Designed miniproteins, single chains. Designs and how they scored, part 80

Each design is a single chain, and the fold is of that chain. pLDDT is the mean over its residues in the fold that is shown.

## One batch from the design tools (miniprotein)

Design m2773
Fold by ESMFold2-Fast:
Structure m2773 (fold): chain A 96 residues (1-96)
Amino acid sequence: MEEEARNKRILKEFYDVLKKLAEEAIKNGDVVEPDEEAKRIIDNQIKYAKEVLGLSDEEIEELRKLLSKFTVEQIRNLVRKAADEVLKKLEEERKK
């Protein structure tokens, strides 16, 4: 029960960090218009990630709208950076 609540919190933090990083990249102009192939890859990756990450339909739709402004490589970099920030917070929490 407590473990389940913790996992949900971690997933929410990951989503919040990813969203913040994506919004920051948009503000800095580090965005491009993806081609049709990139859009299909993004849609497929996000759909699969919903099953793995346990994100809500609304969270997935918002994330899809944000990520549609990036290339596949930029999305991979944003996801990695968000994951690294969340993992660092988890390691600090485990040490305390």
Scores: mean pLDDT 68

Design m2774
Fold by ESMFold2-Fast:
Structure m2774 (fold): chain A 81 residues (1-81)
Amino acid sequence: SAVEEELEQVGAAMRAANEAVEAIEAGDFEKARKIAEEAAKIPGAKEILVGLLNFYARLYERAGKLELAEKLRELAEEVEK
């Protein structure tokens, strides 16, 4: 089912976005990059992941976590390539 495939893609992107945030907060941007690269290999997950990373960046920017927000935008741009 296309819906089941889309739910798997969303799940993979959400897990990757959350794990990438944790890696960046730990100061490990290379780990965040590897997590994002693996999730982006799943067809359809790349676009969802980019959207989530940019959404989290806006959220953290509003919370005053400017460095985390900047790193999330940087990761989103790298994944989009």
Scores: mean pLDDT 85

Design m2775
Fold by ESMFold2-Fast:
Structure m2775 (fold): chain A 57 residues (1-57)
Amino acid sequence: MVKQTVPPDLSDDELIELQRRVAEAIRSGRPLTIKGTDGSELVVTDPESALKAVTKV
């Protein structure tokens, strides 16, 4: 993880959807890997801190 910043310009719907995906991954007990357009990956393995870092709701 060299960069974990998620743009704050996400719409409310996209932000909520991202939060839901992270929450479901946490429920399953597995890390969520968010794939970027450039092929970059953001692995969410710390549910509480990572969720707050990638979501602003």
Scores: mean pLDDT 58

Design m2776
Fold by ESMFold2-Fast:
Structure m2776 (fold): chain A 87 residues (1-87)
Amino acid sequence: MEKLKLFLERTGTTAEEVLREIDYIISLLKEKKPIGILNAKRLAEYGYRIANDELFKKVLEAIDNKNYPEAIKFLEEIRKRVEELLK
């Protein structure tokens, strides 16, 4: 939770914006669209760099291994943590 709050504060984004972005990325990954892969990788790299959260690293590893179902699973876990920030 704290690492994710730090990510939101440092990036100037809202929890609602991150939820919309994750939902969009998941939809694109389910369709195996290249833009979804690129956006997932970008979000995960940035999230890991700013928040140092292992879930973002796991998304990166799944994308690099072309294991999109696994990447979606970890993105859904991140989504759940972001939802908890909204109360």
Scores: mean pLDDT 78

Design m2777
Fold by ESMFold2-Fast:
Structure m2777 (fold): chain A 75 residues (1-75)
Amino acid sequence: SEFEQLKEQTLAHLERLIAFLEAQAAATGDPALARMAELLRRTKEEVKKAKSLEELEEILRRTEAELNAVVDERE
């Protein structure tokens, strides 16, 4: 289904982004990058449990707000 395809694509994108952020955090020692990676790991687990497009959209919207908060706290 379209939902299952979108969910699979979202999980793949999250996994790649997490790997990138974790690598950058390790290279730079930047705690904000580590925190962003941790937030996305939690999002990935929630996305795996999503049963509908509505749940998926809610998870992603919440994650966007949390990521924006991390960025806004930086100098």
Scores: mean pLDDT 85

Design m2778
Fold by ESMFold2-Fast:
Structure m2778 (fold): chain A 82 residues (1-82)
Amino acid sequence: SFKEELEKALEELKKSKEKLPEELHEAIDNIVEYLKKIFDKIPEEKHEELLKLIKEIANSKNLKEFIENVEKLVLFLANLPK
């Protein structure tokens, strides 16, 4: 189910904190908490894209890639249908 796949992706995102400066850990926790609150509001046709974006953030190799991937997620969330 999407919820189970999302929960797995968010757990991978939480683990990615180990590769990042401590100052960014609160931002990651806030992203995870927000996504958990809105997951029921994500349209079915956007589920695959959301999971891909979360996984790309979790798999970022350095801080620059991490920031770029977080920006993509933020833009995705801002452009969700109302």
Scores: mean pLDDT 81

Design m2779
Fold by ESMFold2-Fast:
Structure m2779 (fold): chain A 117 residues (1-117)
Amino acid sequence: EVEKLIDEVRKKVFELATTPELFNLALLIDGELRLLKKYVSKTSEEDKKKAREHALNIVELLERLAREVYKHDPRITKEQYEEALKKLEEARKLVEDGAPFSEVLKTILEAVDILLK
């Protein structure tokens, strides 16, 4: 279920947010995830376009979060960072290709889980 995947991403993003600056970035990501949840439940082409726009914003903000986490957390390896970025790029392509949001969110969860190891 898409809504459960969104809520799991929201929880894990805050687990990465170990500084006030990272927490502010996590709040922005949470806002975009809540908007994605709103528009994913709607069926119009305009609402689908808005859902895609919020999904792309989420990917961009997660790329920023990954960079800041890697910069400030010495436990994160370069290999973990690069693998997470690769998964986020895969998620971006899925959004652009109109893939189901469940597939997009599962790919995003893989990226976040790499950074939580």
Scores: mean pLDDT 86

Design m2780
Fold by ESMFold2-Fast:
Structure m2780 (fold): chain A 64 residues (1-64)
Amino acid sequence: SALDDILSQLKKLVEDMVSRGVPREDIEDVLERYADVLLKRGIPESEVEKIRKELLSYLEQLLS
């Protein structure tokens, strides 16, 4: 689905930022800005929240 494609793209962005040594706080800021963009594009709040939570969990897994 389009939401699965967005999630996959953002997971790849998180992987890239982690591999480049970007601080956790800066990665979280980038993800928050993407969440805002998705909301402005008309994606439902509930779906954006699911994506946000999954990306934060993924970030924690990568940093473990």
Scores: mean pLDDT 86

Design m2781
Fold by ESMFold2-Fast:
Structure m2781 (fold): chain A 91 residues (1-91)
Amino acid sequence: MEEALRELAREYGARLAEAAGLDPEEGARLGELEFNYSLAVLNGDEAAAAEYKAKLEEMKPLWEAITENVSPEQLAEIQAEAAERVAEILA
């Protein structure tokens, strides 16, 4: 389950970056960092959570570029695809 959810987070980030006209690999890295941060918080790993949070703060310009360049329609489509994949993983 964890690896499947991490891969989905990478796909989600890559799709957002691609929709914004940015590098899908950078988007995938952002998605994986967000997943790793959330997992560290859930597991009580304060040191890992702090490290991932710092990396996410460094990637704020990428998040701003994604939000400026992804249309509401594209965002809705990508979110719907991610939700469908979560349902498949949890089945």
Scores: mean pLDDT 82

Design m2782
Fold by ESMFold2-Fast:
Structure m2782 (fold): chain A 90 residues (1-90)
Amino acid sequence: SELDKIIEQALSDDPEKARQGVQQLTQLVKTSKDEKVIKKAVETFREMLNSRDPTRRQLAREHVFEIAKTNPELVEPLVEAARNQQEVKE
């Protein structure tokens, strides 16, 4: 499945593959008519936001906020998670 390959790339430890995968997931969420495909992509972003890797979290945050600008209903729960991770406490 193309979706499975895109998810695998988004979760890759290779920065170039991860970036490409995340861009493709973003396009799927914005253009897909299949709610199940959208849900899988959104859950992949949620997994990335919960990653211990700060680079992976940053990639997910950037793209979640981009999706929120055009399709807020699809990522509203993820926006809350991303916002909590961007909040700095010192």
Scores: mean pLDDT 79

Design m2783
Fold by ESMFold2-Fast:
Structure m2783 (fold): chain A 65 residues (1-65)
Amino acid sequence: SAADEAAAALRMIGAELDGEPVRVEHKGLGIRAENRSSSAEVHRELALEMTKAALAGEPAELRYE
């Protein structure tokens, strides 16, 4: 699902959700969230916001301790 792909993408780029790292399986890559450029820090912030917007019903799965 889109949730799984978003979670996998976040894990690949090491994104964090409000200080919590994302840890999920790489089922497949479908989400590429980027703005400005492929800066690691900007990418992490962008990815977490995209994930929250796309997965409002399942934030806990992407928000890993």
Scores: mean pLDDT 45

Design m2784
Fold by ESMFold2-Fast:
Structure m2784 (fold): chain A 85 residues (1-85)
Amino acid sequence: YIGVVRVRAETTELAQQTALRIAEIAKEMGLDVQVYLYENDLEAVFRAPSREEAEKLAERMVEAAKEIGAEVVDVRVMSEEELEA
């Protein structure tokens, strides 16, 4: 399963803080995340062995972004088969 969380922050510093918190949460769950930062816009892409684990990580990332004060733009959890178009 693949998860994507997109976040927009008011400042680059807030975006960087959100990226660090997201990476920490993924590490706590034993999952790898790739974080792409474009000034104030952040995209976190991760893989999980189950939909439940992917959804749980996505939920924790969303809560972390909200706590920091960043806007959650998009949240998607998909099987690898659903990405093949």
Scores: mean pLDDT 78

Design m2785
Fold by ESMFold2-Fast:
Structure m2785 (fold): chain A 73 residues (1-73)
Amino acid sequence: SEEEVEELLKRLAELERQITQAIEDKDLQRYLALLQERIAVLEKIYSLTGDPRIRDEIEALQAEAERIQAQLA
């Protein structure tokens, strides 16, 4: 629904602020957790919209999450 998409977009905006803070704090564990939550929100938006640009963003964020996981290991 349109209301569901609007709530998900609002959550993305909140996550972007938190991600910026995690980067500034150099908190890689928190950054990874926030990236994973952003991916989950985008997957929900993609399931509702089918927008291939959202799919491309998910793929890019998955690659970044894998990079951060490797750095933390």
Scores: mean pLDDT 88

Design m2786
Fold by ESMFold2-Fast:
Structure m2786 (fold): chain A 85 residues (1-85)
Amino acid sequence: SRRERLREILRELGLPEPPESTSLEEMIRRAVAAIEERLAKGEEVDLDDVLWINRLAAELAGEPLELAEVPVGAIEKKKKAKEEE
């Protein structure tokens, strides 16, 4: 799933694995911030992952994703992240 790919990207960027309750929007935000940090330092980042995240973020800003098994509106209506230790 696309959510699972985001978890993998976050792990590759050295971020902690988000809990299942973490919103897709929050996962994207964290991934983008980490990618920007890595690129600013001249470190290598998978361009395909960057382009995929940017496209996903753009779609979520204007239009919800049409996914078969992901909760519809989870990005817009379920913006309450439970991870805030």
Scores: mean pLDDT 64

Design m2787
Fold by ESMFold2-Fast:
Order: C-alpha cells, then sequence, then structure tokens
Structure m2787 (fold): chain A 87 residues (1-87)
C-alpha cells in the first residue's frame, strides 16, 4: 500500500525529499486505504464508502498532488469506487 502511494507521488513529479516531508499525510492515506479494503470486505455499498472517503480526504486538507496519487491507487485497486468518488 505505502509503496504504491509513494510510487504514484513520484510519477506525479514529487522528489524523494518532498515525499519525506509529507510522511504524516502519506501515513494517514495508507490508513484510509486499509479502511476502504475493510469496508469493502464488510459488504458496504460502493456509494457509502465513496461518501465516507470524500469526507475523510476533505477533513485531512490534502494537497492536489497527494489527492491525485491517492485516486490513482484507488482507480488501480478499486475502479468502481474511484468512479463513484469522481462523480
Amino acid sequence: MREELVAALRELGLTDEEIAKHQEEIDKMVEILNEVDERLKQGKPVEEIAAELKRKLDEMGVSDKLREAFLRILRKRHPALAEELEK
């Protein structure tokens, strides 16, 4: 999970130094991605998970690049959820 998010940030043009400065936000995003996996295992509707995820990301005050990296991981792992979140 974390390695995938870091790779996405590098693809978006962040340096390893910039990524290191965002470690707290990255750690919180990894936690949120793990929560998404658990909620999907619990059989929660994609629409409900998307609504909760939107709220959590907004609460964190995430930068545009960090949000885009998160969405790239979400599109790769859970494409239906990513589509619902982007509506």
Scores: mean pLDDT 79

Design m2788
Fold by ESMFold2-Fast:
Structure m2788 (fold): chain A 66 residues (1-66)
Amino acid sequence: SAALREAVRRRLLGRRLEDLPEHVRELLSNADTDGDGVLTEAELEAFLARVEQSPLADLYLRELLA
């Protein structure tokens, strides 16, 4: 869902991983590719593009919003 993707982008863009709930941090562990603990726009867009190719895309996006 485009609405779910945009909601996830607004919630996570520029946020420090340490400030996120543990379950969200676990889902994003592979998105922080430079290990700086902050999600850049490029890292978040790459992650969301990969999620959208999954048959579980909407499930993952909903978990990221919880």
Scores: mean pLDDT 71

Design m2789
Fold by ESMFold2-Fast:
Structure m2789 (fold): chain A 66 residues (1-66)
Amino acid sequence: SKKVEEITEELTEKAKELYDEGRTEEIGQFLRDKVEELVKKGEITEEEGKEILEKVQRAVVRYILS
């Protein structure tokens, strides 16, 4: 969905910023916390949260290995 794509792009951008700042160890916890927050607020479902995490992790790994 558009909402999942927008959140995925936002979190991917933030994770890349953390990597560029040398804060790579914080990325995993940041992503988990943010997705959990969005699910708790009812902005996304648990299933959408899993999809977002998978897509962001894949994009960040690709960025790091570039």
Scores: mean pLDDT 85

Design m2790
Fold by ESMFold2-Fast:
Structure m2790 (fold): chain A 69 residues (1-69)
Amino acid sequence: SMEEKREKAMKEVNELFKKARESTDPREQAKLFLEAAEVLSKVPEYKGIGDRLKRLAEDMLKGIEELEK
């Protein structure tokens, strides 16, 4: 059902966010946020939130690359 799909997505996103909080590497954190964004985007009601999280994570990665130049 659609409710089961939402519950599964939220469990996956919460686990990814937990891994991101436990990581000391900002590149790994950004990659985990990109994975969470992809999970959210598979649920129509969460697509807008997923798209925004993806943009923020991509901006984070670009910021890290600019600082390392």
Scores: mean pLDDT 84

Design m2791
Fold by ESMFold2-Fast:
Structure m2791 (fold): chain A 100 residues (1-100)
Amino acid sequence: SERILEKVREALELAEEALRLAKADPSVPQSHIEALELVIERLRYLLENPETPDEEKIAILLGAAAELQELARQSKNPELAELLREGARLAVEAALELER
């Protein structure tokens, strides 16, 4: 599962960079920052608990991807939106790999 963990790690890194940009951008609502922090905590949980059952990992990854996609859709910052979309894509790819 090293390939899957690598995708989760990359999604986490993109989410952390997105959080840095979001905190620097006064147009980003506090609720969006809090949602992004929760996504980061859930992705970090998967890296810290690689033994988590695949169905639970898939649910967490798809939930994280959905939240990142919604935050990207609402973002007025194109750089932030792109980081959020890339993070979501990697989370979906990790979930799809777990279903194989």
Scores: mean pLDDT 89

Design m2792
Fold by ESMFold2-Fast:
Structure m2792 (fold): chain A 79 residues (1-79)
Amino acid sequence: MDKQRQIRHGILELLAEGPRTASELAKQLGVSQSTVSRLLKELVEGGLVAAEKDGKRTVYSLTPAGREELASLREREAK
């Protein structure tokens, strides 16, 4: 079924706890870094996630729109 949707939800949940890199998200979600990187690109293009350069790596954080989307996902997901 929609594993990509589940991974996107997981990215938003982890970023709600604080800024993280794609590598950290991939390790915490148990998925490939390439999968997380593609989904992060989609989330940045959608305005739900912000990308900032941290010298050696890109650090990702939730936007206000991303926090609203996460709240909506928590309401729509089966308990």
Scores: mean pLDDT 79

Design m2793
Fold by ESMFold2-Fast:
Structure m2793 (fold): chain A 120 residues (1-120)
Amino acid sequence: MKSIEEIEKEARNFLNELLDEENFSEQEKKLAIEALDKLLEIIRAVIEGESEEEIRKLEEEALEFLRKVALETDPDTAARILRLLKEVVLYLYEELDIPREAYERAMKVLEEGAALVDEL
């Protein structure tokens, strides 16, 4: 497995490549990157063996940020951002060997985020 710093760098680089392939505004790109950073905090906490309480707190913070993305954009744009974030998390799991627990926790937050977007 790569270092946490290398995982975070590759995650941000991959998201930037995906965002550049689609017609996103600079504000929407910024929101997508900030959402990725929240998911990376969960992945880091799992890798570092943080408590269940701390990890759940980070999951709640990430989910609230995904709600902010939906409110500051629109449901279609938020859904597109969530799709790209899922692609990044899957890439981290399949190519960079992040722990399965980190992958499953990040994906669960993204699935809960998608459900929130569908309610808007």
Scores: mean pLDDT 87

Design m2794
Fold by ESMFold2-Fast:
Structure m2794 (fold): chain A 119 residues (1-119)
Amino acid sequence: SPLEKALEIANEGFVEISGGKLRKDDLEYMIKHFYGFKTDEEKIDFLKEFAEIVLNSKNLAQLAAAMAEYVTKKVNGDEELFAAVFTHFALMPRFLGITPEEYLAKLKELAKKVLEALG
């Protein structure tokens, strides 16, 4: 299905960007078990919203803030969840040894491929 292809592309892309620190299926596990998206329609909507946030972000700080707001509202989380999501995205390039600009560019290319697979 388009969803299965989009999840395959997203999982492989995150593994590559992470330098192999993420395992296959970790993204789908997080979507289903931590974010609570159990139906195919909910997973498609999440992937589209995530890709839109990535593609519309001008810099990593905007991406980190937008993702933190989206996740926190979606799961009725608190300021600690907001800080955790923001910190994850903001500090990931330093952890990977790449620039914020390179990290955002890699995420944008991945987001385009995911949206193409979803149609």
Scores: mean pLDDT 79

Design m2795
Fold by ESMFold2-Fast:
Structure m2795 (fold): chain A 81 residues (1-81)
Amino acid sequence: MSREELLEQLALQAVLLALEGRSPEEIRAALTAFVRRHDLRPTPEELAELKALIRRAGETLGLSEETIARLLAVVDEVAAE
């Protein structure tokens, strides 16, 4: 799987977990596990693309702006680990 495909899968997983009503802590744990499993260390540019993908997917699937903003904060926390 390419790095681009991994970033798309990570974005989709984050949005789907939010749609299921998972807590920020549960989403963070799942995203951290995904990142570690694939040894994915996003560059600042890849992180910006990931956040853009999450926003687009979240808007398309009907997530509120508040939920999207919270997901983006969780992604920043995961990237800092």
Scores: mean pLDDT 83

Design m2796
Fold by ESMFold2-Fast:
Structure m2796 (fold): chain A 71 residues (1-71)
Amino acid sequence: SGMEEAVRYAGLASKAAYEAGDYEAAEKANKGGTAAQSGNLELARKYLEEGKKLSKDEEAKKYLEMAIKAL
């Protein structure tokens, strides 16, 4: 399902951002994934978009884009 894909990609984005030292983007990705898992798609999109804007890591950005597309 789209929700399962959004949660999976948000988790991958959070991990990539954290490993790159981009902790703010990692936190936003994690919050986006949690919101998606709870069915709050509007809040999920908000957090994932914020994470994408904050992220300096290209791998994390790609995963955030995939998470947003899956919503």
Scores: mean pLDDT 88

Design m2797
Fold by ESMFold2-Fast:
Structure m2797 (fold): chain A 72 residues (1-72)
Amino acid sequence: MEEELKKKAEEIVKQRLEDAGATPLSVKVEIEDGKLVILARFELAPDATFTDVAKALQKAIEEARKLYEEAK
């Protein structure tokens, strides 16, 4: 269950970054002391705005948190 949760969270972060015009290079999700820890490396497309990427990351974090809460 935990491995599936981590993979789903990683996929959400990757997809949201791509939707915002960023290219994901690596996304890693860990669970430490009941908290989600996300490490993401990505490149911004020439036409991507920081605001769009920031909003996408915020939504990805919210979705990953909901998956974690549902897995409890």
Scores: mean pLDDT 76

Design m2798
Fold by ESMFold2-Fast:
Structure m2798 (fold): chain A 75 residues (1-75)
Amino acid sequence: SSLEVRLALMAAGAQVLVLERQLERFGRISPELVDAAERDIQHLIELAKANNDQKTLERAEELRRELEELVARAR
């Protein structure tokens, strides 16, 4: 449903934002929170595909790229 997609998008986006703020403030990120963010993004991708929601799928792939950049910067 449209509501489920929006809730999943907000959850995935919030996870990435939390990690970005942790890296900015503390210079480090938790591997467990990275794993949680990857799971939320994967769930969003699956939900977007099930709903044929190309816009949400593109946003989910963007969140995955943002997460990968944060992990690279933390190394």
Scores: mean pLDDT 87

Design m2799
Fold by ESMFold2-Fast:
Structure m2799 (fold): chain A 92 residues (1-92)
Amino acid sequence: MEEIKKELEKLKKETLEFYEEEFLSNKEKLSEESKKILERALEQFEGEAEKILKAIEEGKLSEEEARKALEAFRKGAEELKELIRKEIEKAL
């Protein structure tokens, strides 16, 4: 469980750093619509991380369930990075 929490926190940090580098560097070039899409996606991503971490801390997840949640979160992180890239590409 501690290993799963550590991996999730690391993945969250790396994904947020990618968001900050890519989004903030290009925010002046992004449309109002693209900004809203990315802000909503970020809020959903952060909310999902907090939900999983809380469930682990409260002992509501088995190790197997926690591993499945981590893998789903990892997929969500890659989807968020891809969404960021696509929205930035629209600004070019």
Scores: mean pLDDT 83

Design m2800
Fold by ESMFold2-Fast:
Structure m2800 (fold): chain A 100 residues (1-100)
Amino acid sequence: GRRPIVRVHSLKPVVPGEETTVVAVATGASTPVTLQWTKDGKVVSDAITSPVQETDGIYSQISELKTTADELLSSKKYGVVVSSAELDEPLTVELKPEDL
């Protein structure tokens, strides 16, 4: 089966003092995929997550986390956990402000 491809991006540049929305997109999986946000390894519940979508046997999900640049630039480790039956263990993607 196909493993999910995960991309994470900020809708606005990460500029101190500004708000942004960080979007995680999981796609390309042959089984349902789920996205879960974390902060220092703890689940964040404030995200808006789409229903799991399927097109021609390929599964995707989108999740949006509204936050601030100051939170993303802080010492706190933000991440997104990707789960799918194709993954032996859930994949954690750490958010690096320079890559958003």
Scores: mean pLDDT 82

Design m2801
Fold by ESMFold2-Fast:
Structure m2801 (fold): chain A 79 residues (1-79)
Amino acid sequence: MKKVVIVGAGELGKLAARALVERGYEVVGIGDRDLAAAEAAREELGLDAEAVELDGNDMEAVKKLVEELGADGALNAAR
């Protein structure tokens, strides 16, 4: 029911995405500075999410992605 964007496609981001999906959230986007990492995480998790190139430290870019995908918020797992 709640739609979420995951920022960071590393191990923590993938764990967060799995946990949120199991709790009934819809992951609508995965962002990472390495687009290929976001695409790989999407495929590994079997999610119909948008993979995007995104700097997790750029809060304006994070907010724009949340708005574009109609998400309720973002979880930042990028370190």
Scores: mean pLDDT 81

Design m2802
Fold by ESMFold2-Fast:
Structure m2802 (fold): chain A 91 residues (1-91)
Amino acid sequence: KEFDKETKERIEKLQKKIAELRKELEKNPSEELERELVIAYIELLKLYYKDNKEVVEKLEEIEKRLKEGKLTAEEALDEVFEILKPIKDKE
């Protein structure tokens, strides 16, 4: 999958942030770190699926609800998985 230079750079930065947050979460588990991790993951997925308007809109809604405290990190991750399952599982 090819991306433009700007998108590739943003993906790389988000992947690095996700890796760092995962290491921090292993050492000091917290709801706030879990939320940050899921938000970073959603941002990464929005870049991966930037040309799929429907997926991006659904991801933005999940991220908004997560930021507003209407979803836990776990619930947000489950909703993300449901959106992507038909695309990833048999693509």
Scores: mean pLDDT 78

Design m2803
Fold by ESMFold2-Fast:
Structure m2803 (fold): chain A 59 residues (1-59)
Amino acid sequence: SAALERAVAAAARALRASGVTAEQVRTLSDGGAYTAAGMLSKDYGLSLEEAAARLAEAL
């Protein structure tokens, strides 16, 4: 959905600004990445793995 695409883009932009890497997003080893993936999972019905993959791709 357009809303999911905007949410992913906004979260990825914030993570990028904080210096979070695609590796840290995919592994959910960064607290900010974990929080962002969790919110996307809750709000859009994605698994944590799906949310992490979409965030890493958008970085």
Scores: mean pLDDT 87

Design m2804
Fold by ESMFold2-Fast:
Structure m2804 (fold): chain A 55 residues (1-55)
Amino acid sequence: PKLTPLETLNVLCSSFKGQFTLPCRNGKQVEVNGDEFCSLPQDQRVAFYQRNCEA
């Protein structure tokens, strides 16, 4: 994708409130609480995405 993980996460956090599912490239589906997840620092959000989605 042309978007970085950070940009993708910023779009998700701007578009959705409450629970949503992270679109993982390895086919894994990871549910997050948007309020908790989007309140994390950017580096922690990216690390979570990479650790769980291995994008």
Scores: mean pLDDT 71

Design m2805
Fold by ESMFold2-Fast:
Structure m2805 (fold): chain A 105 residues (1-105)
Amino acid sequence: SMADRIRAIAAGLGITLSDDEVAKLVEIAELLENSDLKIREKYSSETLALALALLIESEYGRIGDDAVEIAKELIEKLESNDPSYHPLQFRFQMLALLVEKRLSS
């Protein structure tokens, strides 16, 4: 299942997730899978969900009860052609690459 894949990736990164955190990451992965983001051609939705969670932690300090709502707003900015979002888009790409590289050790 997607939940089991998310748990496996998180474990590979040394991250322990609660069942509630896994459920939020599954919802984030499903939002990413249904997005128009070109980065989906390079990385799995599970990898991108963890990368987006790291982006949320870097911007807001922690993954909280509003994580799914924040993820939805960030995805809209990541899909935007507005150049003011280019730094955010670059940070997301770098976080996705970092997640993948830590799994390929």
Scores: mean pLDDT 83

Design m2806
Fold by ESMFold2-Fast:
Structure m2806 (fold): chain A 82 residues (1-82)
Amino acid sequence: AKVGDKVKANVLVHVHAPGHATVTVGIEVDGVRAESTTVVTGAAAGDKVTVEVEVNGKKFSATVTLPAVGFHAEEVEATVTE
């Protein structure tokens, strides 16, 4: 992958309470899967969170919009940043 390339990322968001969420982004490249988890405090529903994942020495950035309380799964595009 080259810088600026887009890859498919799976996102799992668990909003525990208003303003408190866990965001997990999973990326698979060439059979290698990596996940990164970010704990968010003080953000509201509709706010955006950026999560970075490293796979095979490449960095990927994915931006996730926080949903309402509960479990949410979605697919987003992640961009190769390095």
Scores: mean pLDDT 77

